Designed miniproteins, single chains, continued (2). Designs and how they scored, part 41

Each design is a single chain, and the fold is of that chain. pLDDT is the mean over its residues in the fold that is shown.

## One batch from the design tools (miniprotein)

Design m5485
Fold by ESMFold2-Fast:
Structure m5485 (fold): chain A 83 residues (1-83)
Amino acid sequence: DNLEKAREYLLKAAEYVLEGRFEKAAEYARKALEYALESIDKVITDEQAELLALANALLYHIENGDREGALALARLVLEEAKS
């Protein structure tokens, strides 16, 4: 399931951000984005839209050296996973 893989890779990317492992975080965020895109058929679900937005934003902040923004998004991703 591509959507499930997208979620798993996004969670790992968030965990790597909290560990300060930004290269690994970027790699996993790219994979999350790729799997989220592959999960889209005819209609984009709220869950797909959210995963795409979060993965893209996390990757953008990491690639631009915005550690504070990356950390804030990583915390948001991990908190959402608890609910």
Scores: mean pLDDT 83

Design m5486
Fold by ESMFold2-Fast:
Parts: sequence; C-alpha cells; structure tokens
Structure m5486 (fold): chain A 85 residues (1-85)
Amino acid sequence: MEEIEKRFEEIKAELQKRAEELGVKMSDLDIEMVAALRVLKETNSEEIAKRLRELVDRYVAERGLTPEQRAEVEKSLENLLKKLK
C-alpha cells in the first residue's frame, strides 16, 4: 500500500508537470484520476482500482452527470493518459 501510494504521488507530480509543459489545463481531480488510471495499469492493484472508482464517482457527482456520461469520463481519462504518456 505505502509503496503504491508513493508511486501514485510520483505519477501525479509527473502528470502535473507534463500538463503544464504542454499547456493543458487540468484540475487537481483530473490529475488524480489520470494518475490513478496509470498506476492501475502498472500495478493492477485493487486498492488503486477502488481509488479510481471513488475519484470518478466524485467527479460524476460534482458535475451532476448521468451513468452514460460516466462511461464517457472513463474514455476521456484513457485519451488524456495517452496524450500525457
């Protein structure tokens, strides 16, 4: 858990720097969701999968999105990850 948490923070910092370098405007929540997705792909950790679900659920709730729009958010995160590496 602690090692995965450290990796998550490292990836979050890397993505924040990359977004700034590319001039991409991302919220803290956007950065956290993309970081969780990347760590999940690297580690296949159930704890990170849970964190990603909770972050997406929070984003959906704060924006008042429908279940269909939730699936679009997940696709958008994968596209953002590809752009940011």
Scores: mean pLDDT 79

Design m5487
Fold by ESMFold2-Fast:
Structure m5487 (fold): chain A 76 residues (1-76)
Amino acid sequence: KKGEEALKAGKYEQAVAFYEEELSKKRDAYVYTLLGVAYAKLGKYEKAIAYFDKALSLNPDYRFAKLAKEAVLEAK
């Protein structure tokens, strides 16, 4: 909730901190993908791609991570 609220508010650095806290408790493909989105919004595309790849390593068919990775690779 707090991470998603921070993302919606444009507080990308706070969103990163909240998602990293969630990941310290449980590995989750959805949370990895949101952390990647937050890093992409900060212009940190290499970190964004690395987190999308972590999400895909947990769930190779995870559409949200695939679409987010494609968007970043298109220089978006």
Scores: mean pLDDT 81

Design m5488
Fold by ESMFold2-Fast:
Structure m5488 (fold): chain A 95 residues (1-95)
Amino acid sequence: MEAARAANERILRESEEKAREAEKRGVPMEELVEEMGDPLLAAAAELGRLVAEGVPLEELARRLEELAERYAESDPERAALFRLAAEEIRRELAA
C-alpha cells in the first residue's frame, strides 16, 4: 500500500513538471503523452483532447464512460483508466 502511495506521488510530481513544460513550449500535452507511449499518459491525452473541445464536465464523464466500454475488449488497462477518470469527475460534480 505504501508502494502504491509512493508511485502515485511520483506520477503526480512528474505530471505537474511535464504540464509546466508543455505550457512553456506551447506544445499540446496530447502530443507529448503519445510520444512517451505510457498507457496512463495515453488515456490522459484523450482526456485532454476532450477538455480542449470545451465539453462540459458532465458530458465529459459520459464520453469517458463510452470510451471505457469501447476499449474494454481491446485494451482493458486503458478502459480502466477512463473509468477512474469518469468516477473522479462525477465525484467532483457531486461535491
Scores: mean pLDDT 63

Design m5489
Fold by ESMFold2-Fast:
Structure m5489 (fold): chain A 64 residues (1-64)
Amino acid sequence: GERVRITALRDVPQTGPEDLGMRAGEVVEGEILSRPNETTIRVRDLATGKEYLVPTSFVELEPL
């Protein structure tokens, strides 16, 4: 899948166990596994191998 740098533009809430919780300014490098809808992506964290759902309106995505 696409490898991306995920930068939190604001605090990303963790409302469920699959949600990637982030503080504003945090960076996670991930691989996009799927796009379940227009506002959410499923990513694998390259550092941990764990899979998370990320709201696209809360983050900036940059290709690696």
Scores: mean pLDDT 83

Design m5491
Fold by ESMFold2-Fast:
Structure m5491 (fold): chain A 57 residues (1-57)
Amino acid sequence: MRFSEEALRRALERHGVDVERLRELAERTGIPFRESLRDAAEDVARRLGVSVEELVA
């Protein structure tokens, strides 16, 4: 993975995403937390019209 879990978490928190809520959803769905962070980052990046690389930077 090109992004660390820490970088994804920071970017999401900076954009008002509740990372603890994402962790709860990951546990509920059986998706690894790291993948939930990436999926959320892709969703936020898409809404802002930027790449995930730009969101995380």
Scores: mean pLDDT 76

Design m5493
Fold by ESMFold2-Fast:
Structure m5493 (fold): chain A 58 residues (1-58)
Amino acid sequence: MMSVEELKKFIEELKEKIEELREEAEKEEDPLEREILEGMAALLEGMISFLEKKIKEL
């Protein structure tokens, strides 16, 4: 029971980090740093999709 609420909170925290990373990428003038920030956001999106799927299967 508690684990589902903790997972939902973790997903919300990941969503916030994704928005922060994308905002930082838009402000970043270095193309390589921008690509890294965008790549990190994409990886976190994949993680959220996996976690949301697992929660729905419970």
Scores: mean pLDDT 81

Design m5494
Fold by ESMFold2-Fast:
Structure m5494 (fold): chain A 70 residues (1-70)
Amino acid sequence: MEEEKEKEKEEILKQAVENLRRARATGDPQAYAEARRLAEEISVALENGDIETAKKLLERLQKLVDEAEA
């Protein structure tokens, strides 16, 4: 149902914001800049209703942040 997709979008957006905060906390300006670009792409994908692309971008964002945290 569309309600399930809307909740999924909210969850993806929440996780993207959380990972962006984590990237900022690393103090690495390059990691933060790349995280910001991925978060913007996630936002665009969600706006277009492209949940699958948003999930893939979120996975990339999570990997980036995990690597930056070491």
Scores: mean pLDDT 81

Design m5495
Fold by ESMFold2-Fast:
Structure m5495 (fold): chain A 82 residues (1-82)
Amino acid sequence: MEKEINDALALMWMGIGRILEKRGDLEGAAEAYERAAEIAVDPRVKARAYRNLARVYRKMGDEEKAREAEEKARELEEEAEE
């Protein structure tokens, strides 16, 4: 129940991040994707948030943060498969 609510809220934050990213608000998009990653409980949902975060950090020129987010997404994707 609470897990389902948290994952639904995470998907909402990812939606907000996508809108902000489209309008060029990369800082706001990163914040929204971070919120999604923090609140998500399902490793698949969390990994998606980190993938979006990595993309935004690369657009901002922050390759170090992008790499960290990508690594975290990969770890969570492996957890989701097993």
Scores: mean pLDDT 83

Design m5497
Fold by ESMFold2-Fast:
Structure m5497 (fold): chain A 88 residues (1-88)
Amino acid sequence: KPKVLVAEDDERVLELAKKKVEEAGGEVVAEARSKEELKKKIEEVKPDLVVTLPVYKPIAEEFGVPYVVLPFSLEELKKALKEVEEKK
């Protein structure tokens, strides 16, 4: 399963996003609730995919990690997860 880091500062949205990642076939390996936490977790965990807010998108781009931006569709998330698996 692709390893997914979910970055969201709202707890309810974070839990919903984590559930959708699991439904789409991803594995949630870490959470981040701020830009600094996102940077730290990317370096420590080295996720295959980041699910994040539009304002955090530049951080995923800086680290060269594939990302999906909230709000997203289940189809968009499934597509991103497949692309990550095929790239390995």
Scores: mean pLDDT 81

Design m5498
Fold by ESMFold2-Fast:
Structure m5498 (fold): chain A 66 residues (1-66)
Amino acid sequence: MVSKEEAIRSLIAAEIALVGAELDPNVSKEQIEKARKLIDEARQYLENGDYEKAVEKAREAIDLAN
């Protein structure tokens, strides 16, 4: 159901959200580090062809970064 292109877009969105969180003084260092780990997991799922889990982890990272 989820395409590779959709998974890539979700990962890019998560990376952009992480940069925004790093610039936001109201986001804790612990939240930033957890979001970074979720992005790393999303990247691993993308590399393994598990696009559904890649999108899931990317979305979790975005939620945590906000």
Scores: mean pLDDT 83

Design m5499
Fold by ESMFold2-Fast:
Structure m5499 (fold): chain A 67 residues (1-67)
Amino acid sequence: MVKEKLEEAIRALEAGDTEKAREYLLEALRLEEDKEVRNILIAALLLLNAGDAEGAKELAREALERL
């Protein structure tokens, strides 16, 4: 489920495991059908790629709240 992948991504970010967080965010994006949630996940991945793990975590939490 997308919710479980987002919870795992947030836990990985809290642990400093940015590679694992990226994997979970990509899996969530692949499974997600809602356009608004997909846009938030894309933004989270862009922030993570830019080195903003805290911003990525905030957006992952926002996506989780919309599920």
Scores: mean pLDDT 85

Design m5500
Fold by ESMFold2-Fast:
Structure m5500 (fold): chain A 60 residues (1-60)
Amino acid sequence: SVEELRQRLFDAIRRLAQGDESVLPEAEKLLAELEKHGDEWAVARFRPVLEQLKKRIEKK
């Protein structure tokens, strides 16, 4: 469900922010799934956060 996808993405972003880079592919997949479900609110909220975290990982 969309609600489950939102919770899983939130958890993945939290783990990424804490330094767990291994969840990045899962976070990207969850965001893409939310986009496919038409969850514009979640995409608008989480995409900028995920992109910022990706840039931190890429510079490491």
Scores: mean pLDDT 81

Design m5501
Fold by ESMFold2-Fast:
Structure m5501 (fold): chain A 73 residues (1-73)
Amino acid sequence: MKYEVTIRALDDAERVAEIAREVGMETKIEGDTVHAILDMTEEEASRKMLELVRRLREAGVRVLQIDIKKVEK
């Protein structure tokens, strides 16, 4: 299953994208927003999102919003 992840960074979108890549996500940066796609099970996607949030907090990176949306194809 595919999930689209959207992360809105407050002041460092490049660092957000770097951390997301360390967690194993492919990322695309658009201004202050980092987009990633997860092609995995819901349980695996949940674990990656938890790791991402933990890594962002440990790095002191401020994010405004994190959204995850299931893609039907």
Scores: mean pLDDT 80

Design m5502
Fold by ESMFold2-Fast:
Structure m5502 (fold): chain A 70 residues (1-70)
Amino acid sequence: SLEALAWAERGNVLFALRRYDEAVEAYKQALELDPSFEAAALNLVIALQELGREDEAQEVANKVKEALEA
């Protein structure tokens, strides 16, 4: 959807600005609207890793892997 894409684009801009906490929230909104949005999920993992939120990053990565294997 355009709304999910807009949230992912917002996340990408925030990520480029190194505003990782805000990027995480934007990517989460994109994924709530489109759970299959792989690019947003992968960027969410990277942003969470930059914040040291390693357990959350691993959880998102595992969900992406499970979705790709389904």
Scores: mean pLDDT 84

Design m5503
Fold by ESMFold2-Fast:
Parts: structure tokens; sequence; C-alpha cells
Structure m5503 (fold): chain A 58 residues (1-58)
């Protein structure tokens, strides 16, 4: 179903955010850390939109 697809996508995005958080914590290069933080911000925005879409289908 569409709801199951969105829930699976949300779980994947949450896993990607967790992985990026770990990379940011381990990163010592300020320029690379900035890139990772911007990537994480984009995924957080995607996660918020996915949560809204899921609520609309429930």
Amino acid sequence: SELERLEARRAEVERQIDALTAQIQAETDPARRRELVLEEAGLVAQLLLLRLEIEELR
C-alpha cells in the first residue's frame, strides 16, 4: 500500500540520518563536516514531509 511504502521510506531516511550523525561526530575536517551537516539538514526536511504525508493517509 501507499502507507506501507511511505513508512518504509521514512525508516530508510531515519537510518541515513543516524549514519550521517555518526559521520559528523567522527569527521575532523571542518569543510567535510559542513557538507555532511547540509546533507543531514536536507534529510531532516524530507523526514518531516514524509511524516506529514503519513499522517494524511492515516
Scores: mean pLDDT 88

Design m5504
Fold by ESMFold2-Fast:
Structure m5504 (fold): chain A 60 residues (1-60)
Amino acid sequence: DPELREQLRKDIEKLEEIAKKNGKYDEVKPYLDKARQYLDDGDLETAERYLMKAALIATK
């Protein structure tokens, strides 16, 4: 799904910005890197799971 891929890419970029503002970047970076890896591999479900994990850490 090209629309979902583009949305997940944008969500990763936004979450990286939020994590940097909250001082959580180093803590979330491994999850963001995994989300990007799986997105590039076409595994959108796994990418989204890593993105959700990063979001929970970034917003705590």
Scores: mean pLDDT 84

Design m5505
Fold by ESMFold2-Fast:
Structure m5505 (fold): chain A 55 residues (1-55)
Amino acid sequence: SPEVQEELERLREEMRRLHEEWLAETDPEKRKALWEEIRRLSEEMERLVAEAEAR
């Protein structure tokens, strides 16, 4: 649906920003936190797609 596609696009943009922050970050603990945020966001995207397409 259009709403799901718009939400996914927003989440992809957020993920891209987090990846840029992760690449620029030199502190190991902050990098780990950013990677966990990226992983969580990826899971949210997968759940959103599954909910929209699932049967």
Scores: mean pLDDT 80

Design m5506
Fold by ESMFold2-Fast:
Structure m5506 (fold): chain A 95 residues (1-95)
Amino acid sequence: MTPQQIFSDIQSLLSQSVSVLENARQAQTVSQAQNLIRVGQLLLSQVDRLGSLVRQNQSTLSQDQLQRLNSLLQQSRDNSIQSIQTAQDQLRQLQ
């Protein structure tokens, strides 16, 4: 996988994590809340997968690139955890 593709995939993951968190805050039904918990968990799996991919390609990346990618992965992870927690709180309120 190219460095450009790794950056693109991680930027996409970050954007998805922001969108899912916003959707979790707006969840109005049990079904929506349950689906957002599932999506948040899938995003956490993607963070782990892309983190492994960054490690596998570390020899092709500069230290500055590695620092930036790890920062974006951490933000995506934090957003995904927060979206799961927010969706779980909404689910509790809707039950």
Scores: mean pLDDT 87

Design m5507
Fold by ESMFold2-Fast:
Structure m5507 (fold): chain A 72 residues (1-72)
Amino acid sequence: MTKALIVALLEQRGLPVELADDILLACENQGVEPTPALLNIVCDALIGLPEQERTQAKIAEIVSIAAKQLGL
């Protein structure tokens, strides 16, 4: 269910669906629940990045920042 939501949010923004696994891994590694609010912030941040900069390390940084903004 959660992965399907991430894929839908990525597709809506024209982002690669392969990023869903990197986002899920970042949430798991940081102990952060992938809520719709968190996922929208993460996907919106990814739109502003060049494709080559959408690395797992950068996604982990974005997840950390988004979680802090949401008080997670």
Scores: mean pLDDT 83

Design m5508
Fold by ESMFold2-Fast:
Structure m5508 (fold): chain A 81 residues (1-81)
Amino acid sequence: SEKVKEILEEIKKTIEKVKEKYKDKLSKEKFSEILQNLSDAAVFLANKDYEGAIEALEKALEIVPDDEELKKLLEKVKSLK
């Protein structure tokens, strides 16, 4: 699906932005956890496991609950169901 490819590219860009935005704002453990959750979301989405992708993005948002870009990304993945 073209929309899945677009969202996968958005997740990759979001990973790079999260690396820059939070590298000095989160503990090393929380920083690794958020990056892992975003990477997991990409893997689930590539396999068309939309529920797995949603869960992974929700776990990322537990770490940074006010991140509007991650909230927007979660809603885009939810719209694929």
Scores: mean pLDDT 87

Design m5509
Fold by ESMFold2-Fast:
Structure m5509 (fold): chain A 72 residues (1-72)
Amino acid sequence: MRQELLKLIGEILRIIGEIFDLELEKKKIEEDKSMPKEEKEKKLKEIDKKIEELEKEREELLKKMNELEEKM
């Protein structure tokens, strides 16, 4: 059980890193004054969707981690 918990923590940390990279990309797009507003909105929408999918995956992993902690 401890080994499975460590694996879940590793997966959660990887997802957090991916979300961080996407948030950073989102910030760059928001700050890019040379990009047309319409293109900017489209790219931000795509990034927001990816972040939402990763947050959903993170929530599922957190639930699994909580269940494993209850058994420890």
Scores: mean pLDDT 80

Design m5510
Fold by ESMFold2-Fast:
Formats: sequence, structure tokens, C-alpha cells
Structure m5510 (fold): chain A 85 residues (1-85)
Amino acid sequence: KGKVYKDKSDLVFKDAEFEESLFKDVKDAEFIDSKFIKSGFIDSSSLKFKDSEFIDSHFKDNDFSKSEFIDSKFIDSKFEDNDLS
């Protein structure tokens, strides 16, 4: 399902599945036990992912300096122009 989350903050998702979804300008979001298929994260920051899986997903122009990826898997996923500092 092509869901769009734009200009959102303080989001918490648990046991969620996202297909063809877009997260743009999202800040301070937490994803636990969630699965992302063909989904994208653009211009987002302070994202926390725990026990989450990304398949054919893309990450572009994100600020990951304050982001966490804990026990998460990336399969055929692309990272472009993100800040990991």
C-alpha cells in the first residue's frame, strides 16, 4: 500500500509493514519489528530502527548522525547522499 508520511515527527510504529511507502521530512521516528518493502526515506532525521527489515528500499538525503539501526537487515536496499557522521 502506497502510504505517504510527510512532515511528521515523534512517530512510533511496532510490528508494522510498509509496502511502496514514502517517508519524507520525518523527524524523531521509531520503528520496532517493522518491515519495509520497496519503500523510501527522504530528507529525514533522528530515525530509530530496531529488529526491522528493509527489502528493495531506498534512503536518500537523510541525516543519520543521530539515527540508530539496531538488529536491522537491509536486502537490495540503496543508500544515497545520507549523512552518517
Scores: mean pLDDT 83

Design m5511
Fold by ESMFold2-Fast:
Structure m5511 (fold): chain A 66 residues (1-66)
Amino acid sequence: AAAVAALEGLRTALENKDIDSARQYLAQLEALGYGDLARHLKELVDKGDYETAIRTARAVITHLRA
């Protein structure tokens, strides 16, 4: 629930190119114990690969809901 909400927020922020909000959601994921995922997504965002970051977030949301 909390991790899914953070990932959905991150996805929406990245779709809107709101990098400041995206970084806040990445920090929330790290605080929730998803540090490895947050680090990977941050690396994608930092290099401007927003499409891969969005797809990764969507895939993880689907997995967590299954």
Scores: mean pLDDT 84

Design m5512
Fold by ESMFold2-Fast:
Structure m5512 (fold): chain A 68 residues (1-68)
Amino acid sequence: MKKIAVVVATTEEEAKFLAERLKKEEGFDEVELVIAPDKEEAIRLGLELAKEMEGDVVVYAGPLKVAE
């Protein structure tokens, strides 16, 4: 199965840094970035995106998993 990470962040810099780390250290095939100025809204958008994706999807808010 395709292993997909959804990275939720409030800044593009944070999102890109976490995406690079997840690709190198955790071996994700694909990383999607969700950026919003409010952390709770960014998490909500990330979870909605994850529901629409096919594959093994994990949502990260910073270095922490919030959903699998």
Scores: mean pLDDT 74

Design m5513
Fold by ESMFold2-Fast:
Structure m5513 (fold): chain A 55 residues (1-55)
Amino acid sequence: SPELELTKELFRELSDLTSEYFAKVQANPEKREEYEKEYDEKVKKLLEKRKEILE
């Protein structure tokens, strides 16, 4: 199913973003809040891009 493939891709990209966020926080815990905001923005943009396809 095309919908399933798009959903799998979305979860993979979300997983990658989440792993990147945790790696950044571990490297610089003092910037946790800054990285969290960046992560939230990236996730939001990713979901907005996929929303049109995942009707």
Scores: mean pLDDT 79

Design m5514
Fold by ESMFold2-Fast:
Structure m5514 (fold): chain A 64 residues (1-64)
Amino acid sequence: MDREVQIAMLEIEIAVIRTSIANVKKKIAESTDPEEIARLQKELAELEEKLKEAERRLEEFLKE
């Protein structure tokens, strides 16, 4: 597959994940419910892991 297309798709995915992370962080800051905060923290951790994986894949493509 075209490397340039794969890079562009990963950059879009990274931007979407970063937006989702910012949204979840805002919800955590606005919440006073410990159970809701715990759930949002779990969601945040999953999104941050997904971001790291996408950034790792992008780095691999850029090194080739």
Scores: mean pLDDT 83

Design m5515
Fold by ESMFold2-Fast:
Structure m5515 (fold): chain A 51 residues (1-51)
Amino acid sequence: AAVEEALRLAATTDLPIDEIARRVGFPSREELEKAVREKYGVTLEEIRAGR
């Protein structure tokens, strides 16, 4: 849920990753990045870059 919303925001908006983390309820960008990596095996930067 929260991780999927973060992926959507990273793909569809220009929001900083730090702001996305705060918006979806993670305590930091690092915690969000860890959750995305563990679930999807990618980084939010890679998703935003369209790789």
Scores: mean pLDDT 79

Design m5516
Fold by ESMFold2-Fast:
Structure m5516 (fold): chain A 97 residues (1-97)
Amino acid sequence: SHMERRREVAERLAPLLGELLQKYFEELKNKPITDEKLREYAVEILRELQKALGRPLTPEEIDVVREALVQALTGALGIPREKAEKIVDEAIKEVFG
C-alpha cells in the first residue's frame, strides 16, 4: 500500500535525516529565525541528502522528506503548518524544479 511504502522510505531515510536536522537545529540555537534562513537550510538538507545517497531523491523520498521538514518546523520551531509547507515547497522547487 502507499502507507506501507511511505513508512519503509521514512525508516530508511530517518537516520540521515535525523543527523541533518540536528546539525541545522544546532545552527539555529543562537540566531534569529527568518523564513529566508529556514528555506536556505531546507535547501541545504535536500542537497546534503542527495550527496550522501550519491543519487537524486525519488518522488517518494521527496514526499517523505517534505513531511519530515514540515513536522520539524511545526513541532520543534512552532512555525504554523501553512507557513512551514510554503517554506519547504519553495525549497523543493529550488532543488528539483
Scores: mean pLDDT 84

Design m5517
Fold by ESMFold2-Fast:
Structure m5517 (fold): chain A 60 residues (1-60)
Amino acid sequence: SEVEKVVELAKEAIELAKKTEDAEKIQKELENYAVRTAALGEKDVEKAKEKTLEAIKKVE
């Protein structure tokens, strides 16, 4: 689903932050996440936000 793909991009950015600290690659993934999030409907945006926050909390 589109929500799953958006969450996967967010998880990829987080994993890159943890593994490589490659600022350029992290920035690219965040930009991709923003573009895909903008393409979602309201219901899917909320679901993507929830899953992204869950992923962020796990890496803190």
Scores: mean pLDDT 66

Design m5518
Fold by ESMFold2-Fast:
Structure m5518 (fold): chain A 70 residues (1-70)
Amino acid sequence: SAAEAAAEQQRRRELRRRRMEIVLDYHNKIKEAESKGNEEEIKKIKQEFYDELNRLHAELGEKPYPKPKL
């Protein structure tokens, strides 16, 4: 239905917006960690980033974010 299509579009829009906020936040955190040269901290931040994206996907009824190869 048109109402179901509109609801899905709104959910996708909200997902993109919140995902962008997470991406920007973690981009800044990774940049800071990279400037310090701490590879273990970088790995930890990347794992937290992945976990937060998956939490968002679960909250909005989306499929899990694919595991990054590292």
Scores: mean pLDDT 79

Design m5519
Fold by ESMFold2-Fast:
Structure m5519 (fold): chain A 99 residues (1-99)
Amino acid sequence: SAKEEAEELLKQAEKALEEARKLLKEAEAALAAGDVEAAIANAKKAIEAANKAIELAKKALKLTPEEDKDLILRAIALALRAIGLKIEAERLIKEAEAA
């Protein structure tokens, strides 16, 4: 069903968001250690993972029945969290490039 497909896409989006969070933490640790190249590389990978989470959440929203408010809110919340991580990763790249 469309709802089952939306739920599966949200699970994939959650995995992509978790990967983005892990990569951002690795980027922050690299920057703190003075490894500017690793910081930028991991932050760029975090942006890619966050973009994947956003696209999967958007696809899930398109498949979600209008009456399923909980699933709609879950997809929106996940997309917003991914956007937040992307902004943090972009800030970290600017900070690393200024070093």
Scores: mean pLDDT 90

Design m5520
Fold by ESMFold2-Fast:
Structure m5520 (fold): chain A 70 residues (1-70)
Amino acid sequence: SSLKERLEELALRLIAAIEAGKWDEAAALMRELQRVAGEAVAEAPNDEELHKLIAELEARIREAMERARA
């Protein structure tokens, strides 16, 4: 799915922005990721692979944010 590819790309860009301390860019990417994730879930509510992907991306983002915290 192109939406799954878009979710992965946005998450990678978000993690890179977090690691670089670019918080304004990270905030914008997080909003876009949430929007695309909402659209993907609405389009495929029973796609277990999509839900698993979203959970994995959320975990990776959370870990990146925790590492960036002082």
Scores: mean pLDDT 85

Design m5521
Fold by ESMFold2-Fast:
Structure m5521 (fold): chain A 82 residues (1-82)
Amino acid sequence: SQKVGTITLSSSDKDESLSVFNAAIQLKAQGVSKIILKSVDGIVSSSPLATLKQLFPDIEFENNVPVGDLRKFKASFEITEP
């Protein structure tokens, strides 16, 4: 079965944007082949999607995070069981 992971971006009092790449590394290590990127607290100032696709070409990415005004965010991640 295909393993699917989700990375969720949420507002933070400090810039932890690099945590999204660490989340992707951890999901890949667990055999995830598809990652869904989403946001809880609205929109981020830039989407990491293009960089994620370049760094992880063997992973399918789905982007549900709009680009906008949220400048400081952190990432959490989970594996979605089939």
Scores: mean pLDDT 72

Design m5522
Fold by ESMFold2-Fast:
Structure m5522 (fold): chain A 60 residues (1-60)
Amino acid sequence: SNLEKAKELAEKAYEAGLAGDYETAGKLGRQASEEGLKAGDKELAEEMERKAVRGVALGP
């Protein structure tokens, strides 16, 4: 489902951000937000985007 895909992509974006792979974190974070919007949940899309940003902020 789009919801499951959004969550998976957000987790991967978060992990990439924590690892310092900012390019991958940005790409996956954007995809997670897009899948959240396809699921029809604007709040979810925003949450997925925030999770990706947190990974980058907590990374090296």
Scores: mean pLDDT 78

